# Ledger of designs, part 102: designed miniproteins, single chains, continued (3)

Each design is a single chain, and the fold is of that chain. pLDDT is the mean over its residues in the fold that is shown.

## One batch from the design tools (miniprotein)

Design m11535
Fold by ESMFold2-Fast:
Structure m11535 (fold): chain A 96 residues (1-96)
Amino acid sequence: STAESLLEAIEKGEAVLLSLTTEENRKIAKEILEELLKKGLISQEEYDKVIKAIENNEVGAIVMWMDKEKKVVISLHKTLEEALETLKELSKKRKE
């Protein structure tokens, strides 16, 4: 599934971006977040915060990546354009 593929990418050290403009993508985001919580890769507090933002339509896109502590960082963005800039900056830091 898309959620499984994106979760595998995060666990392999890739940064992933998901647009939240469709109900399908919101469902995929929730499935990824549930698995991240189950695996202990995010805290309950972070899970609750992100789920609430998605459910209240406060975010248009998210970027997720694994940090050096082997925890997942979630960046919330109002627009896809802002999320793409975050993804681009993460890519630059890996190259430099």
Scores: mean pLDDT 83

Design m11536
Fold by ESMFold2-Fast:
Structure m11536 (fold): chain A 110 residues (1-110)
Amino acid sequence: SSNADTLIQQAQDVLDVDPNNGDAWVLLGTGYYLQGNYDLAIQYYQLGAQSSDPSVQATAYRNLGLVYYQQGNYQDAISYYQQSISLSQSIGMDYLTSLSQQNLQVVQNS
């Protein structure tokens, strides 16, 4: 999609200047996720999950959960959503906590 292409381009532009930018790795993963390229999405989200910024880590955990859910790997999806919830709660990211809790409820009702 045009949105996916925009996210990939924005992430690449950031990485050209700052090759270790965790937010850019998450954006790149999201671009590939929107294209249905789950292997590349997982690769870049895993890089984001290694960020020293806990907000980037929490976002990457939720996004890993989404990809594993799409692949039918419900146990890994649950694990990543729980990691996102725990971390986002600890740093006061109430919106991300709410999203990850909603995602967890969907998997548990599948």
Scores: mean pLDDT 90

Design m11537
Fold by ESMFold2-Fast:
Structure m11537 (fold): chain A 79 residues (1-79)
Amino acid sequence: MAKEIVEKTEKAAEWIVEQLRAGRLSPEQALAGLEDLREQAKKELSTVKDKKEQEEALKKVDEIIEKAKKEVEELGKKS
């Protein structure tokens, strides 16, 4: 279900940001992880049979990843 893919993506993105905050990832590693997560989510969503549900979920995934990327950039600038 597309909603489950979106929820999984949001939790994974939050985890990546938390690893960066904890000093376990560099900003570069966090950004790479977020882009990999976006690619994986888009691939999974391509199998969703409802085109409208797929499109809405793709938009939510992009919003989640872009928000997390901004957070990574803010953390990188203040270090």
Scores: mean pLDDT 83

Design m11538
Fold by ESMFold2-Fast:
Structure m11538 (fold): chain A 61 residues (1-61)
Amino acid sequence: SVVERLRALVERARTASVEEINEIVREIGALLAAMSDEERAAAGPLVDEFAAVVEARAAAL
């Protein structure tokens, strides 16, 4: 599912390089734009988790 793909991208972001994080951000943006209302409701917590991962990775630089 689209939600499972989003989850995989969030997990990938935890160990990704800065260049890979930029690609993941673009992919997540595209997925969110293509989501149904039901998928967006399910994705909310994963989007929040992704934001936290990106912030933590940025702070480590």
Scores: mean pLDDT 79

Design m11539
Fold by ESMFold2-Fast:
Structure m11539 (fold): chain A 106 residues (1-106)
Amino acid sequence: LVDQAKQSSPRTQTYLGSGLYTLGNYDDALTLYQSAASQGDSMAYTNLGDLYFSQGNYDQSISYYQQSLSLDPNNALAYQNLGRVYRSMGDFQRSQQYFDLAQQLA
């Protein structure tokens, strides 16, 4: 399944990874997100950020969201998710700045 999915476009790999993540197949989802991200899919970086945020790995989460934004600077979702990470870290000023950026791009 994963090997066949990796033959698909990067964005398709990201969507398939999201489906697997929703079904609780985290290892296969991670594999597809990493494959898609390595091929330049900004959404895969956002999804990797979400995965690491859910695990409490804020530094890795921020890194992946920043990589998503380097590929797609108008990604409102990545800014919104950065806001959530900084809020979880207690950095309310930076959190609000990212939420404001997300709202401007939405």
Scores: mean pLDDT 85

Design m11540
Fold by ESMFold2-Fast:
Structure m11540 (fold): chain A 87 residues (1-87)
Amino acid sequence: SKKEEEEKKKEEKLKEKAKELSEIIRRGGEYAGVPEEVVEKLAELAGKSGPENIEEMEELFNSLPEEQKEKFLEFAREVEEELKKKE
């Protein structure tokens, strides 16, 4: 019973992190010039946080042109570094 409460708290933190990741993905995709349809799908998949969703997200991301992938990753790294410095 106590382990189930600990798991729920872990899941809540993962959900908050998934929501933040979803917002980062939306901003990064827009910055990289990714079509809105693809950005929304990536953001939804990231927000769902499951193994199936991770694989689908990776496939969708890998389908993007190399220039868009590079810009997306650069934006994501910059945002992650800024968030880490604020903590």
Scores: mean pLDDT 72

Design m11541
Fold by ESMFold2-Fast:
Structure m11541 (fold): chain A 81 residues (1-81)
Amino acid sequence: SEEEEYEEILKEMHDLLDINGDGVVSLEELLEVASRGPKPLTEEQRKLLEESLKEIDKDGDGVVSFEEFLEWMKELEEKGK
């Protein structure tokens, strides 16, 4: 399904950004990837994404697990319907 394909793409992106191999990626790296999409984010959209990612960062260590990122993306998809 489209959802499964999206998860696979995000996993590949997460693996590429996870230079340390610790299974997490920094909020800054996630924001950069989101901005590199076919439609770059505006400054306002970037701030909203940054705030959302900070809410996902339950540990407050400035990194997000792949699973936390996927949950956030799924929530955005559901709210868009």
Scores: mean pLDDT 61

Design m11542
Fold by ESMFold2-Fast:
Structure m11542 (fold): chain A 77 residues (1-77)
Amino acid sequence: MEELKKKRIENIEKRAQELIDSLSPEVAEQFKKLIDKYKKENKLYELSKVIQRLIDMKRAGVSEEEILKFLKEELEK
């Protein structure tokens, strides 16, 4: 159980870091706040879904303005 949780967190952190490196500093700051929030609330599945959505949005050519709006809305929940 503990080992699976560690691997899940490690994979999430790796994917999150790759996104942070690809985002502007302003968007990366909001994304880091969201990561901290979901980690504190033990919402690893929700965090994984948000990471996947961000990857999909970047692949689809969605603007950083729309990504920033999405991240702010997720932080407000």
Scores: mean pLDDT 78

Design m11543
Fold by ESMFold2-Fast:
Parts: sequence; structure tokens; C-alpha cells
Structure m11543 (fold): chain A 101 residues (1-101)
Amino acid sequence: SSASFTFTVKKGGTLRITVTNLGDTPMVVEVKAKASETGAESTATFNLQPGESGEALVLGVKEGDKVTVTVTALSGSGTLKVVVTNLATGEVLGEATFTLS
């Protein structure tokens, strides 16, 4: 299964997406991010043990971009936490928790 959330960029630059497996079973997850105005896109696949995190970067977003982050469980089931920060400032721009199977 998959889940997504969308947020608006208030300062352009590079975004850092952190995905953490909060569950008790290993998961293989795909993370896709796409920006509406710039077309900036990132796709990464992570093999996440319980408590493990993966990170992806989205380069070249601008103020006003709507960024949609989609997480897909390719294998396993459990709870994932997704946090998006501005890499330069460390400000949290978006955060979501999903239970996927």
C-alpha cells in the first residue's frame, strides 16, 4: 500500500526527507517526492529495519512549490514516520505518520 501528504515550500533550496520505521518488522519502502512548480523530483528505496531511518534529498525547490511525498510499502507492513526539513535551516516543513501493509 501507499500513502502521501503535501506541503507548501516557504523557502527555496534543498529538502531533506527522513523516513523512519517505527514498527517491529522490517520494511522495504519507496519514497517519491515531486514539486508542482519546479518539477523537482526524487525517488529512493530503503530497506528499513525496526527503528532505522532512510534519507532522500529534493534539490531545487522554490517558494510556493507544492511538494507531494508518497511512501509505498514494497515489502513488509508497519508504521512509518516521514519528516521533511529544509536542509539549510533545519526547519520542519511537513511531518506525517502512516500505517502501511
Scores: mean pLDDT 85

Design m11544
Fold by ESMFold2-Fast:
Structure m11544 (fold): chain A 82 residues (1-82)
Amino acid sequence: MEEELRYAQGLEVHPEVVELAKKIIEAYKNLPEEEAIKKAKELIKQMQAVEGPTRRASEEEARVLLEAGRVVEELRKLQGKK
């Protein structure tokens, strides 16, 4: 946890990636499981396409990125079969 937070705080991040991470968290909270998985996949693709200037993540942004990462892991578990 603390090591993960320190890592995330050291990352160069695009503000749009943080906003997409927030949308993943919102989808998990507000949508049925199947819809949340689909939405998360779309948002992850958008994150990979983000271009432009980056800056160091704030503590708040680092916490958002960590929470989104946990949400993605939970959605992968709920997706069942591997």
Scores: mean pLDDT 73

Design m11545
Fold by ESMFold2-Fast:
Structure m11545 (fold): chain A 68 residues (1-68)
Amino acid sequence: MKEEYKREAEEALKAAKELYEEVLKNPENYTTKTAALLLAAAAKYLAEKSGDAEEIKKEAEELYEKIK
């Protein structure tokens, strides 16, 4: 279970990073910005639930702050 949360956190963070790159290219795209924020928040939540993903959690928090 903990390993599953860590993997899901990694996947969510990767998706958030890809969407963040798109936000930088198209800042008027509110839908992409919202999706990036939600995925960054999900990555943080899943990393916290993992209990073994401090680095992923910190990166997700930093990404969320950059997007908002």
Scores: mean pLDDT 81

Design m11546
Fold by ESMFold2-Fast:
Order: sequence, then C-alpha cells, then structure tokens
Structure m11546 (fold): chain A 58 residues (1-58)
Amino acid sequence: SPTLTVEEVDDIEAAIARYKAEGYQILTPPTYDAARNRWVADLVKDATEFVRLVQPAP
C-alpha cells in the first residue's frame, strides 16, 4: 500500500539531499504555495513511499 509522510523542515534543500541519500527521488521540486506561505516538495521511493516536505516561508 502507498504510504504518505508529511514532514515540516527548516531547510527544504537539505531535507531533499538527505532523502535522496536514502533512495528517494524528487517528484515535485520546491514550489512556493502563496496561500499558506510555504514551500512544498514531493518525493517518492520505490513508487510506494511518498514524502511531502513543507518549509514555512519568512
């Protein structure tokens, strides 16, 4: 079954690098969400393990 984890991070680029070292691939690079004042990135491993990274904007 597909799994989704949502993680709030202070540094989205560093978090992406960490997950890539664990075998995750970028689905969506950091994208600014103006409605919620945050950056969002989506990652996947083995087509079943999904991670959404969220970084609050200044």
Scores: mean pLDDT 86

Design m11547
Fold by ESMFold2-Fast:
Structure m11547 (fold): chain A 103 residues (1-103)
Amino acid sequence: SAAEREKEIRKEEEQLEKRAKEILEEFKKLLEKKMNNPDYKLNEEEKAKLTALTLWIPSSDWLEKLKNVDNKEKVEELLKEAEKEIKETVEKEKETIRFIYER
């Protein structure tokens, strides 16, 4: 039924929003770590995590941007940029979910 379809769409959208929040928190942790130690070099596990995060924030070279994070102002600027891109990714995925279920 249409009501059951709408319930499944809502469930998928809630899971997507929860995942987006988790991605933003992980990205915030990486930025704060780099700010507190500007000479810190990401290990291979952290680089792999960042690569996975860039699927949600794809418009920028985040590896290059992270090299230059040495103060709180740059952390806040990059966090706002990432939040905007994550919101855009979420909205595109919501449109895809709607398209699949509304057939």
Scores: mean pLDDT 75

Design m11548
Fold by ESMFold2-Fast:
Structure m11548 (fold): chain A 86 residues (1-86)
Amino acid sequence: VELSLKSVKKLESGEYQITVLLKGPVTDRNSVIEFRDSSGKLIKRAYLLQNTEEAEVTALVKDASKIQAVYISLDSGEQLTLSYKP
């Protein structure tokens, strides 16, 4: 699988809407995308279906410059990390 940053949008609330694009296929039976802050704290988790060809996952965050998006295979423990940098 591949992760890429699709968009970052600042909302009137002062929060950032970050959208990450995953390109598959997702071969793992159980997998997630997690958004984490600079300390590694979980912001959002999205569960993925097996055989997903493409997925967009969106999170609302206070600081977009310090966010990581991580693909995690729950079957193998394998991780793929995308870090946002302005």
Scores: mean pLDDT 78

Design m11549
Fold by ESMFold2-Fast:
Structure m11549 (fold): chain A 72 residues (1-72)
Amino acid sequence: LLSVSSEEAKAYQKRALEKVGKPLAAGEEVAEEDLRELLLEHLELMRKLLEENNASEEDFKLLEEKEEELRK
């Protein structure tokens, strides 16, 4: 699994915990828009990680396909 240590990744983890983790643990509902936003943010972090590690064009294509799928 790919991992990041940037402050953006840390900020994302905090947001994911606050918007999804805590509500789910308490049995509360999470808005679909918040889930979609967090997934798109995750993909953006993955894109940056791939750029940082000089990943292949194939990896970027897979990421773009996932982003398009979430938008539809």
Scores: mean pLDDT 70

Design m11550
Fold by ESMFold2-Fast:
Structure m11550 (fold): chain A 66 residues (1-66)
Amino acid sequence: SMAAQRAQMQEVARRFQKIVHNKSDVEEINKGVNELAKEYGLPERKVNSGLDIGEVAQQIVDKIRS
């Protein structure tokens, strides 16, 4: 349902905010983002920038909406 998809997208956004806000090191952020991506069936990738984080977030949203 749309409500369930919206709830999942909000949870993903919350978890990304927690990863970025609570992890100071790029390596820790990379690990956290890849762990979240793996839960949604996405392959491991290098995450070194906000653009990389945004791409992973969009891919997860696309998985939820499909």
Scores: mean pLDDT 79

Design m11551
Fold by ESMFold2-Fast:
Structure m11551 (fold): chain A 81 residues (1-81)
Amino acid sequence: SLQDKFRELMLEIAEEAKRMREEGKSVEEIKEKVIEKLKEYKKQFPEFADYVDNMIKFIEEDPEFALDLMIHEVEKAKEEE
């Protein structure tokens, strides 16, 4: 479904954030890349625009916590696959 595809793209963004953290990138560099990708996916899935905007706001307000949550969700998803 469209919702499943959007979720897969969100997991891909989180997976890239995890890779960047493992490479020693700063929280600010990871935040900028994640927000960039979210904005591009918003163009592909305009039905989820409000959801994406809320995610961007959350990441901007507390980037460290938001990135930790995203990375943790990817690790959890990989344990099931």
Scores: mean pLDDT 79

Design m11552
Fold by ESMFold2-Fast:
Structure m11552 (fold): chain A 88 residues (1-88)
Amino acid sequence: SQVDQMLQDVRTQVGQALYSMGQQMSSLSQDDQDVVNQMVNDMMDTVQGGMQQIRDSPTVDQARQQYDRMMQQFDSQVSQINDQIQSF
C-alpha cells in the first residue's frame, strides 16, 4: 500500500541518518555523546509519533500530509544534530 511505502521510506531515511550520526560520534567525548544522544532521542520521539499519525490517517491523502509534516521536522532535527556534532 502507499502507506506501507511511506513507512518503509521513513525507516530507510532514519536508519541512514542514525548510521551516519553514529560514525561521526565515535570520536566525541562521553559528555558530548550524551548531548547528541538526547537530541537523537527527541528526533526518534518525533519519528515514532509521526509514523503513528501516518498509520492512523483515515485516507492516503491525509497520510501523505502527515508524512510530509513529519519528514520536514525530521530533516530539521537531523540538521540540528549534525550542526551540534560539528560544533564539538
Scores: mean pLDDT 89

Design m11553
Fold by ESMFold2-Fast:
Structure m11553 (fold): chain A 100 residues (1-100)
Amino acid sequence: MLSKEQIDLYFAHIASALLDISRETGDEELREAALEIIELTKQFSAEEDEEKQKELVEKALELARRTIEYLESRREELSPAQQRTLDGMRRVVETLEKKV
């Protein structure tokens, strides 16, 4: 199982990637999703109850998955660099889902 610190780092990577694509495309939904992931991760870091920690991680994963699916539906609108970033985010989410 991933450590709490590793989970934080993986979600930080996803949020950073979403903020970068948002900045380049002007897509405010990606910015909002990134900020919500950051807030859920912050709550997770402060939470001492393991069941509540799991709920917060599952909410962040569901949001990340939905945002990735949104970007995949618009893949042809993305630059090749943004498509590689999207593929990287998907691999991070798949890793989190298997180890959380």
Scores: mean pLDDT 85

Design m11554
Fold by ESMFold2-Fast:
Structure m11554 (fold): chain A 65 residues (1-65)
Amino acid sequence: SSAEKKAQEKLEELREALRIAMDYVNKYAEQLDPFQEAEALMNAIGYALRGEPEKAKEYVEEMAK
């Protein structure tokens, strides 16, 4: 059905967005303190869930400065 296909496409998009967000947090993990790392991860997940992985990336880069 079209609904099943849309749901599957949405889940795949979400999975990919989460992967990108996680990769970016991990890339900057050594530059973040433990509290900033946790906050960056939570916000990156939030952006990824909204379908905005590029904003997650920008947020992590800003926190790592």
Scores: mean pLDDT 76

Design m11555
Fold by ESMFold2-Fast:
Structure m11555 (fold): chain A 56 residues (1-56)
Amino acid sequence: MTEEEVERRIDELAEKYGLSPQARAELRRHALEDGIDVETLEKAIELGKQDAAEGR
């Protein structure tokens, strides 16, 4: 997957989930520097949202 494709998908996730610019930047670092798949990051966002709803 190209770097451009990764960035575009992260921007789509940020808009879809209403992420802050800081959260968007963290997703980019994980995808580009740590080689984590965007699909895995999206699942992590969904799990974090679910955990927050259950933890409150």
Scores: mean pLDDT 73

Design m11556
Fold by ESMFold2-Fast:
Structure m11556 (fold): chain A 80 residues (1-80)
Amino acid sequence: SSSVVKKANELREKAKLYLNMSNLLRSLATRLQELAKDNLIIDKELGDQLLSASNQLLADMMEFRAKAYSLDSKYNSLVS
């Protein structure tokens, strides 16, 4: 039905958004780790804060990735 197709497309697009967010968060976490390494020489407290922020982004990245896969699974069950 048209309604099922619309629901499937919404799940697919939402899965893509979560996957894209996951990839962005990973890139940001990597950059924070690089900045932390550079700043630990000058300001240990800032370096530690950047590492903490990076670890939080990596945790969020894993959650968004898991959600993306869950949404893709729901999409596949509707179109199978």
Scores: mean pLDDT 87

Design m11557
Fold by ESMFold2-Fast:
Structure m11557 (fold): chain A 82 residues (1-82)
Amino acid sequence: SELIEEIKRVLKEAEEVLKEAEERREKTPLGLEAAREGVELARKALELAKEDEKEGRRYLTLGGAHLGLAKMHLKSVELEEK
């Protein structure tokens, strides 16, 4: 299933971003929060996609958005490091 493979890729990236955000939790609590949401939403997408492709795709979109927010916050930390 294309959708399930896509969700698994996003989930793997979200888990990697979460680990990075956890290491930088003091500097980016918002990035950590976004990364946690991204992982949770991607996991829900994987579960839902087995029964409802439309809902799985919706949660994938939401998870991807939160993953993007987490990556943005991590990038902001990098830019502020002197």
Scores: mean pLDDT 88

Design m11558
Fold by ESMFold2-Fast:
Order: C-alpha cells, then sequence, then structure tokens
Structure m11558 (fold): chain A 74 residues (1-74)
C-alpha cells in the first residue's frame, strides 16, 4: 500500500470514528482511531522526506483525537 493509500484509509477511519463519537460510542471510536494510527505509523516507515510532513500532521491529529476520546471514557 502506498503512503497516499495509507493516509486515505486513516482519514476514512477518522471520519467513521467522528460519527461514532457523535453517537457516544467511544469504545468503538477508540478502536477505529487505534487502527488509523497503525496505518499512519506504517506510512511513516515508508514515507519520503517530502511525504513525512503530511504523515506527521495526520499522526498528531489522530493522537489528539484519541486523547479526547479517552477523556470521555474516564
Amino acid sequence: MSVEELIAEAQRLLKEAEELVKQKKYEEALGLVNRAIELVREAERVASPEQLVIVRVMLAELEKFKEEIEKKLE
């Protein structure tokens, strides 16, 4: 899978997780965010220096969203 494909799939999972958060399904949303983070970490391993900028932005967004979901589960 290319970096672009990994990022696109992670973006799709993030969108699905956002919809689950609206439904207060925080545990299911957390599962999707964790999967998206795995895909972005895979992209980071194979990304060129030019691609690393978008990969790092996406990873930061996913980690921030994960933190917000975890706060809802407390």
Scores: mean pLDDT 85

Design m11559
Fold by ESMFold2-Fast:
Structure m11559 (fold): chain A 64 residues (1-64)
Amino acid sequence: SDAAAEAEKKREAELKAKQARMFIDSLRKSGEDPSTLTALEAYFEANPDAGAADLFRELLRLKG
């Protein structure tokens, strides 16, 4: 039980980081502006615990 809970927490953290990187990659493939992509990469480097939702909010802030 405890071992399963700890394994799940680690898995969730790894998936969150993977989803964040996939979000940026998806934007790049969709023809997003290079300056916006650079800003999102910089945000993720500064906030390595950020997920796709955090990056999406940052994207909206950069665009708005």
Scores: mean pLDDT 81

Design m11560
Fold by ESMFold2-Fast:
Structure m11560 (fold): chain A 86 residues (1-86)
Amino acid sequence: MKLKELREKVKEAVEAGNYDEAIEIVRDFLREMGVPDELIDALVEEIKKRYRDNADEIVSLVLQALRDAGVITDEEYKELLKELNE
């Protein structure tokens, strides 16, 4: 899944009130990208507590998790964050 597709799917699920679907979309994406389950579970708990109603914050947390897991570099993280605003 591409990052833009992730953002669109998460936004659609959040706007529909399907927060569990948004969480599963995030889990599937992070697993596909090779993020460890422990980091995925920690991210999901953070989303549930603070950001379930905000798709852009959810995607930003996903990018942070990818960076923290070493799947993307700090430079790639900054570039992808910029692309989310375009």
Scores: mean pLDDT 78

Design m11561
Fold by ESMFold2-Fast:
Order: C-alpha cells, then structure tokens, then sequence
Structure m11561 (fold): chain A 84 residues (1-84)
C-alpha cells in the first residue's frame, strides 16, 4: 500500500516536471500553437491527477499516473525537439 502510493507520487512529480518544461518551451518560441498544446497537456495532467487521487483502488490509481507520465514524456520529447 505505502509503496504503491509512493510510486504514484513519484509519477505525479515526474509528470508535473514534464508539463512545466512543455509550458516553458511553448512560451519561449512556439507561439499560439505551442500555447494551445501546453494548455491541452495541463488539462490532461490535472484531470489524470484528480482521477488518480479519487481512485480507491491503488493499482488503478497507479495505472492512471503511469499513463499520464507516458503522455507527458511523449509531449516533452516533441516540444524539446522543436526547440532544438
């Protein structure tokens, strides 16, 4: 139980960091398109975090966090490539 919750917290922190990078890249040079993408990522992360926190089944909550982390990593890679 405690270990699964800790894993979920780590996933949430990593997801938040990826989203923050996406927002910074969008503001730095991607204009309206980048800003729209950053807003979409933010909304997805907020919704995923809320669902995971409300989920009584720890295993399902962890799966929600892992899916969110995977999505954030993919978006982060695309945004970083555009900045490079």
Amino acid sequence: MREARWEAIKAAVETGSAMTLGLRLARAGLGDQGRKLADEVNQYMVDAAQKALEEEDVKKALEIYREALKYAEEVRRRLAALLA
Scores: mean pLDDT 64

Design m11562
Fold by ESMFold2-Fast:
Structure m11562 (fold): chain A 98 residues (1-98)
Amino acid sequence: SARLEEIQRKLEPFAEELEKNHKEELEKALEELKEIVEKRKEEVRELLERVRKLPPEERRLLQIEISLLKIKMILEGRSAEDIYEEAVALVEAAIAAA
């Protein structure tokens, strides 16, 4: 989709600025999120199986939305647990809307 490519192009400068200026905060939060994902492996597996049933374009949009949510919440100083729960809620909402 041309619209997805335009969104990605608009987000690239923002992502580059975040990586350059907030690299340590981003890396720490992503490591904490990875630990939560490992602890909740069964829930993540079940959600992933349900997401795979979505059309490819909807899966790609969901991936972008999750990435933006993570970045936003990390910059807001939200806990990795809060970020995980909001990401799960976003996935459940996307599945329900499909």
Scores: mean pLDDT 76

Design m11563
Fold by ESMFold2-Fast:
Structure m11563 (fold): chain A 53 residues (1-53)
Amino acid sequence: DHYQLLLDADADRDGLFDDAVRQAVLRIQRELGLTPDGVLDDATWRALDRDAR
């Protein structure tokens, strides 16, 4: 897993997320028990912070 992909997803506001990035976000959200909407929100961000240690 690459945290950089999720950072790029959050930063790519004017552009569109790649399908690969969207799928990565969805998988993480499912793993963490979040709503799988493919958006890097506060809950997803906090979960990443935990995973990063």
Scores: mean pLDDT 62

Design m11564
Fold by ESMFold2-Fast:
Formats: structure tokens, C-alpha cells, sequence
Structure m11564 (fold): chain A 63 residues (1-63)
């Protein structure tokens, strides 16, 4: 069943995020992932390697 297989892949991805960030829930792991991505985009902007889309997102949200 493809639905069961897709659910298994989602659970594996959630587990990998939890293991990566040392959180108890996938929601907490996703929050840390978003923070890490944001920091990565800030560093890319400082190094002039950020894409135009990334720069616009950083300007819009200015976290």
C-alpha cells in the first residue's frame, strides 16, 4: 500500500529530524530546522551567495 509506505517515509524523516536536533517531537525539530535554514540564509547573504528569493524572504521577515 502506497499510503502505508508514504507514512513510513514520513515517520523516518520525522525521526531523523528528532535525532538531528535532539528534540522530543517533530514539531520542535521543525522549529530548529527553520531556525538553522534562516541562519544559513543569513550567512549566505553575508557571503553574497544568497539567491534573490532568499534575500527577499530575509528582508520580509527580518527575524
Amino acid sequence: DRAARDRELRELAERQLIERYGTETAEEALKKLKEEVYKSWLEADKNNTATGVQKKVLEAYKK
Scores: mean pLDDT 73

Design m11565
Fold by ESMFold2-Fast:
Structure m11565 (fold): chain A 66 residues (1-66)
Amino acid sequence: SALQLASDLEKAVEHVMQQTGLPRAVAQQLVVATLQDLKDNGGDVASAARGLGLSVSALLQALAQL
């Protein structure tokens, strides 16, 4: 659902901010770019999930809803 996607994206943004110290706007751009790259080109889903602070299941659900 759109609500679940929004919740998972917010979790990923907060996680990236905590791990990197980047400002929210930069962290949002990084999260969106990572998801778009995975959707368009594929890649290491498990590594991306760790970097975004999501479970593999949550990341796959987010990609399916984009």
Scores: mean pLDDT 83

Design m11566
Fold by ESMFold2-Fast:
Structure m11566 (fold): chain A 86 residues (1-86)
Amino acid sequence: MLAKLDQVKELIRQAIKYVEAGDVDKAFQAIQQASQLVEEVGDQIRKDGATADEKAAIQQVLQLVQELGKLIKEKGLEKKFAELDA
C-alpha cells in the first residue's frame, strides 16, 4: 500500500507542475492515474485497515490534493478540467 500511496503523491506533484505550466491535458492524465491508485488503496484499507505510516501518507496525499485544487482555481482552469471530465 505505501508504494501505491507514494505513486499517488508523485502523480499529484506532477499534476501540480503541469497545472503551473498550463498543460491541462497532462495534468488531467496524471490526476486520472492517481485516482485509479487511490481507488485501489481505498479497497485495501476497507479490507485490511491502514497502518500509522499509511495514515500519514494518506494525510500527505490529502494536502497535495488541496494544493492542486487551489492552484487549478487560481489559474482559472476549473472549466477546462470540467470539459475533460465531461
Scores: mean pLDDT 80

Design m11567
Fold by ESMFold2-Fast:
Structure m11567 (fold): chain A 80 residues (1-80)
Amino acid sequence: MEVKEKVEKAIKEMEPLAKEKLKKKDIGKGTAEVLIKVAEKAGLPELAEAIKYKADGDFEKAKQLLEENREKYEELEKEA
């Protein structure tokens, strides 16, 4: 619950920046950049790093990093 509230607050605070970036960049690149900033604002640097690996096509490293921090992200995964 607290992690979800932090992410939701970060999204709300970054909504103007998200709209601006999504207009100027390829959807894939713009979405990844926005999600990285949301994760950083929410105080989830491991999630931001996993998103960077996924954007670079390194799904194996992204998966490993998320598994190492599974307890933090399991609630987000259940709500997705």
Scores: mean pLDDT 66

Design m11568
Fold by ESMFold2-Fast:
Structure m11568 (fold): chain A 63 residues (1-63)
Amino acid sequence: SKAVKYLVEKFGVSEEKARRIVEGIRVFLELGEDVAVEMLVKELEISEEDARELVELVKEELA
């Protein structure tokens, strides 16, 4: 997963934690893209720019 690789390489989280974060993003995306971005900023304490890039990677991987 590109999103998992992004989390591991850019933020230094474990692959297992990255997979859990990606699954959480998928759930929040059902509520809306802005909700997913806001939750990532709050939970991971990352920038809105980084959160939006991560959400876009997850959206591209949705089947």
Scores: mean pLDDT 81

Design m11569
Fold by ESMFold2-Fast:
Structure m11569 (fold): chain A 73 residues (1-73)
Amino acid sequence: DAEAYYEKGLEALAAGDLRTAAEYFRQAAILGGPVAEEAAKLAVLLYQELGDDEAAREVARETRPLLQQLFPE
């Protein structure tokens, strides 16, 4: 359930656990659905804040088809 991972990400973020939050948002984005775009954006931003540019690039790669589905041109 993408929503459950998104909520866990928000909980981890509130606790100051940026890496756990990024991992939960990454899972929410991969699972898809209404929260996928916001989850992908948050995961990328949090990995960048952590200095984990490789993980940020991997999230962008993994979620590319899902993000394109929301903005079909």
Scores: mean pLDDT 77

Design m11570
Fold by ESMFold2-Fast:
Structure m11570 (fold): chain A 58 residues (1-58)
Amino acid sequence: SLAEKIRDDAIRVERLIPSESLYAAVVGTIKEHSPDYEVSLEKGPSDLHPSNLKITKK
């Protein structure tokens, strides 16, 4: 079924986050509305490097 496909496949969203405040807001929203998902955020080595948002299902 469609539900089984969604459940079996990890949802991976790679998004460029331009600011730390936007980063925090997005993380909070995903954690609140998608508690079944793991949210991991990769900050670049400096302010000149973008931060990446990763959302995967547990």
Scores: mean pLDDT 56

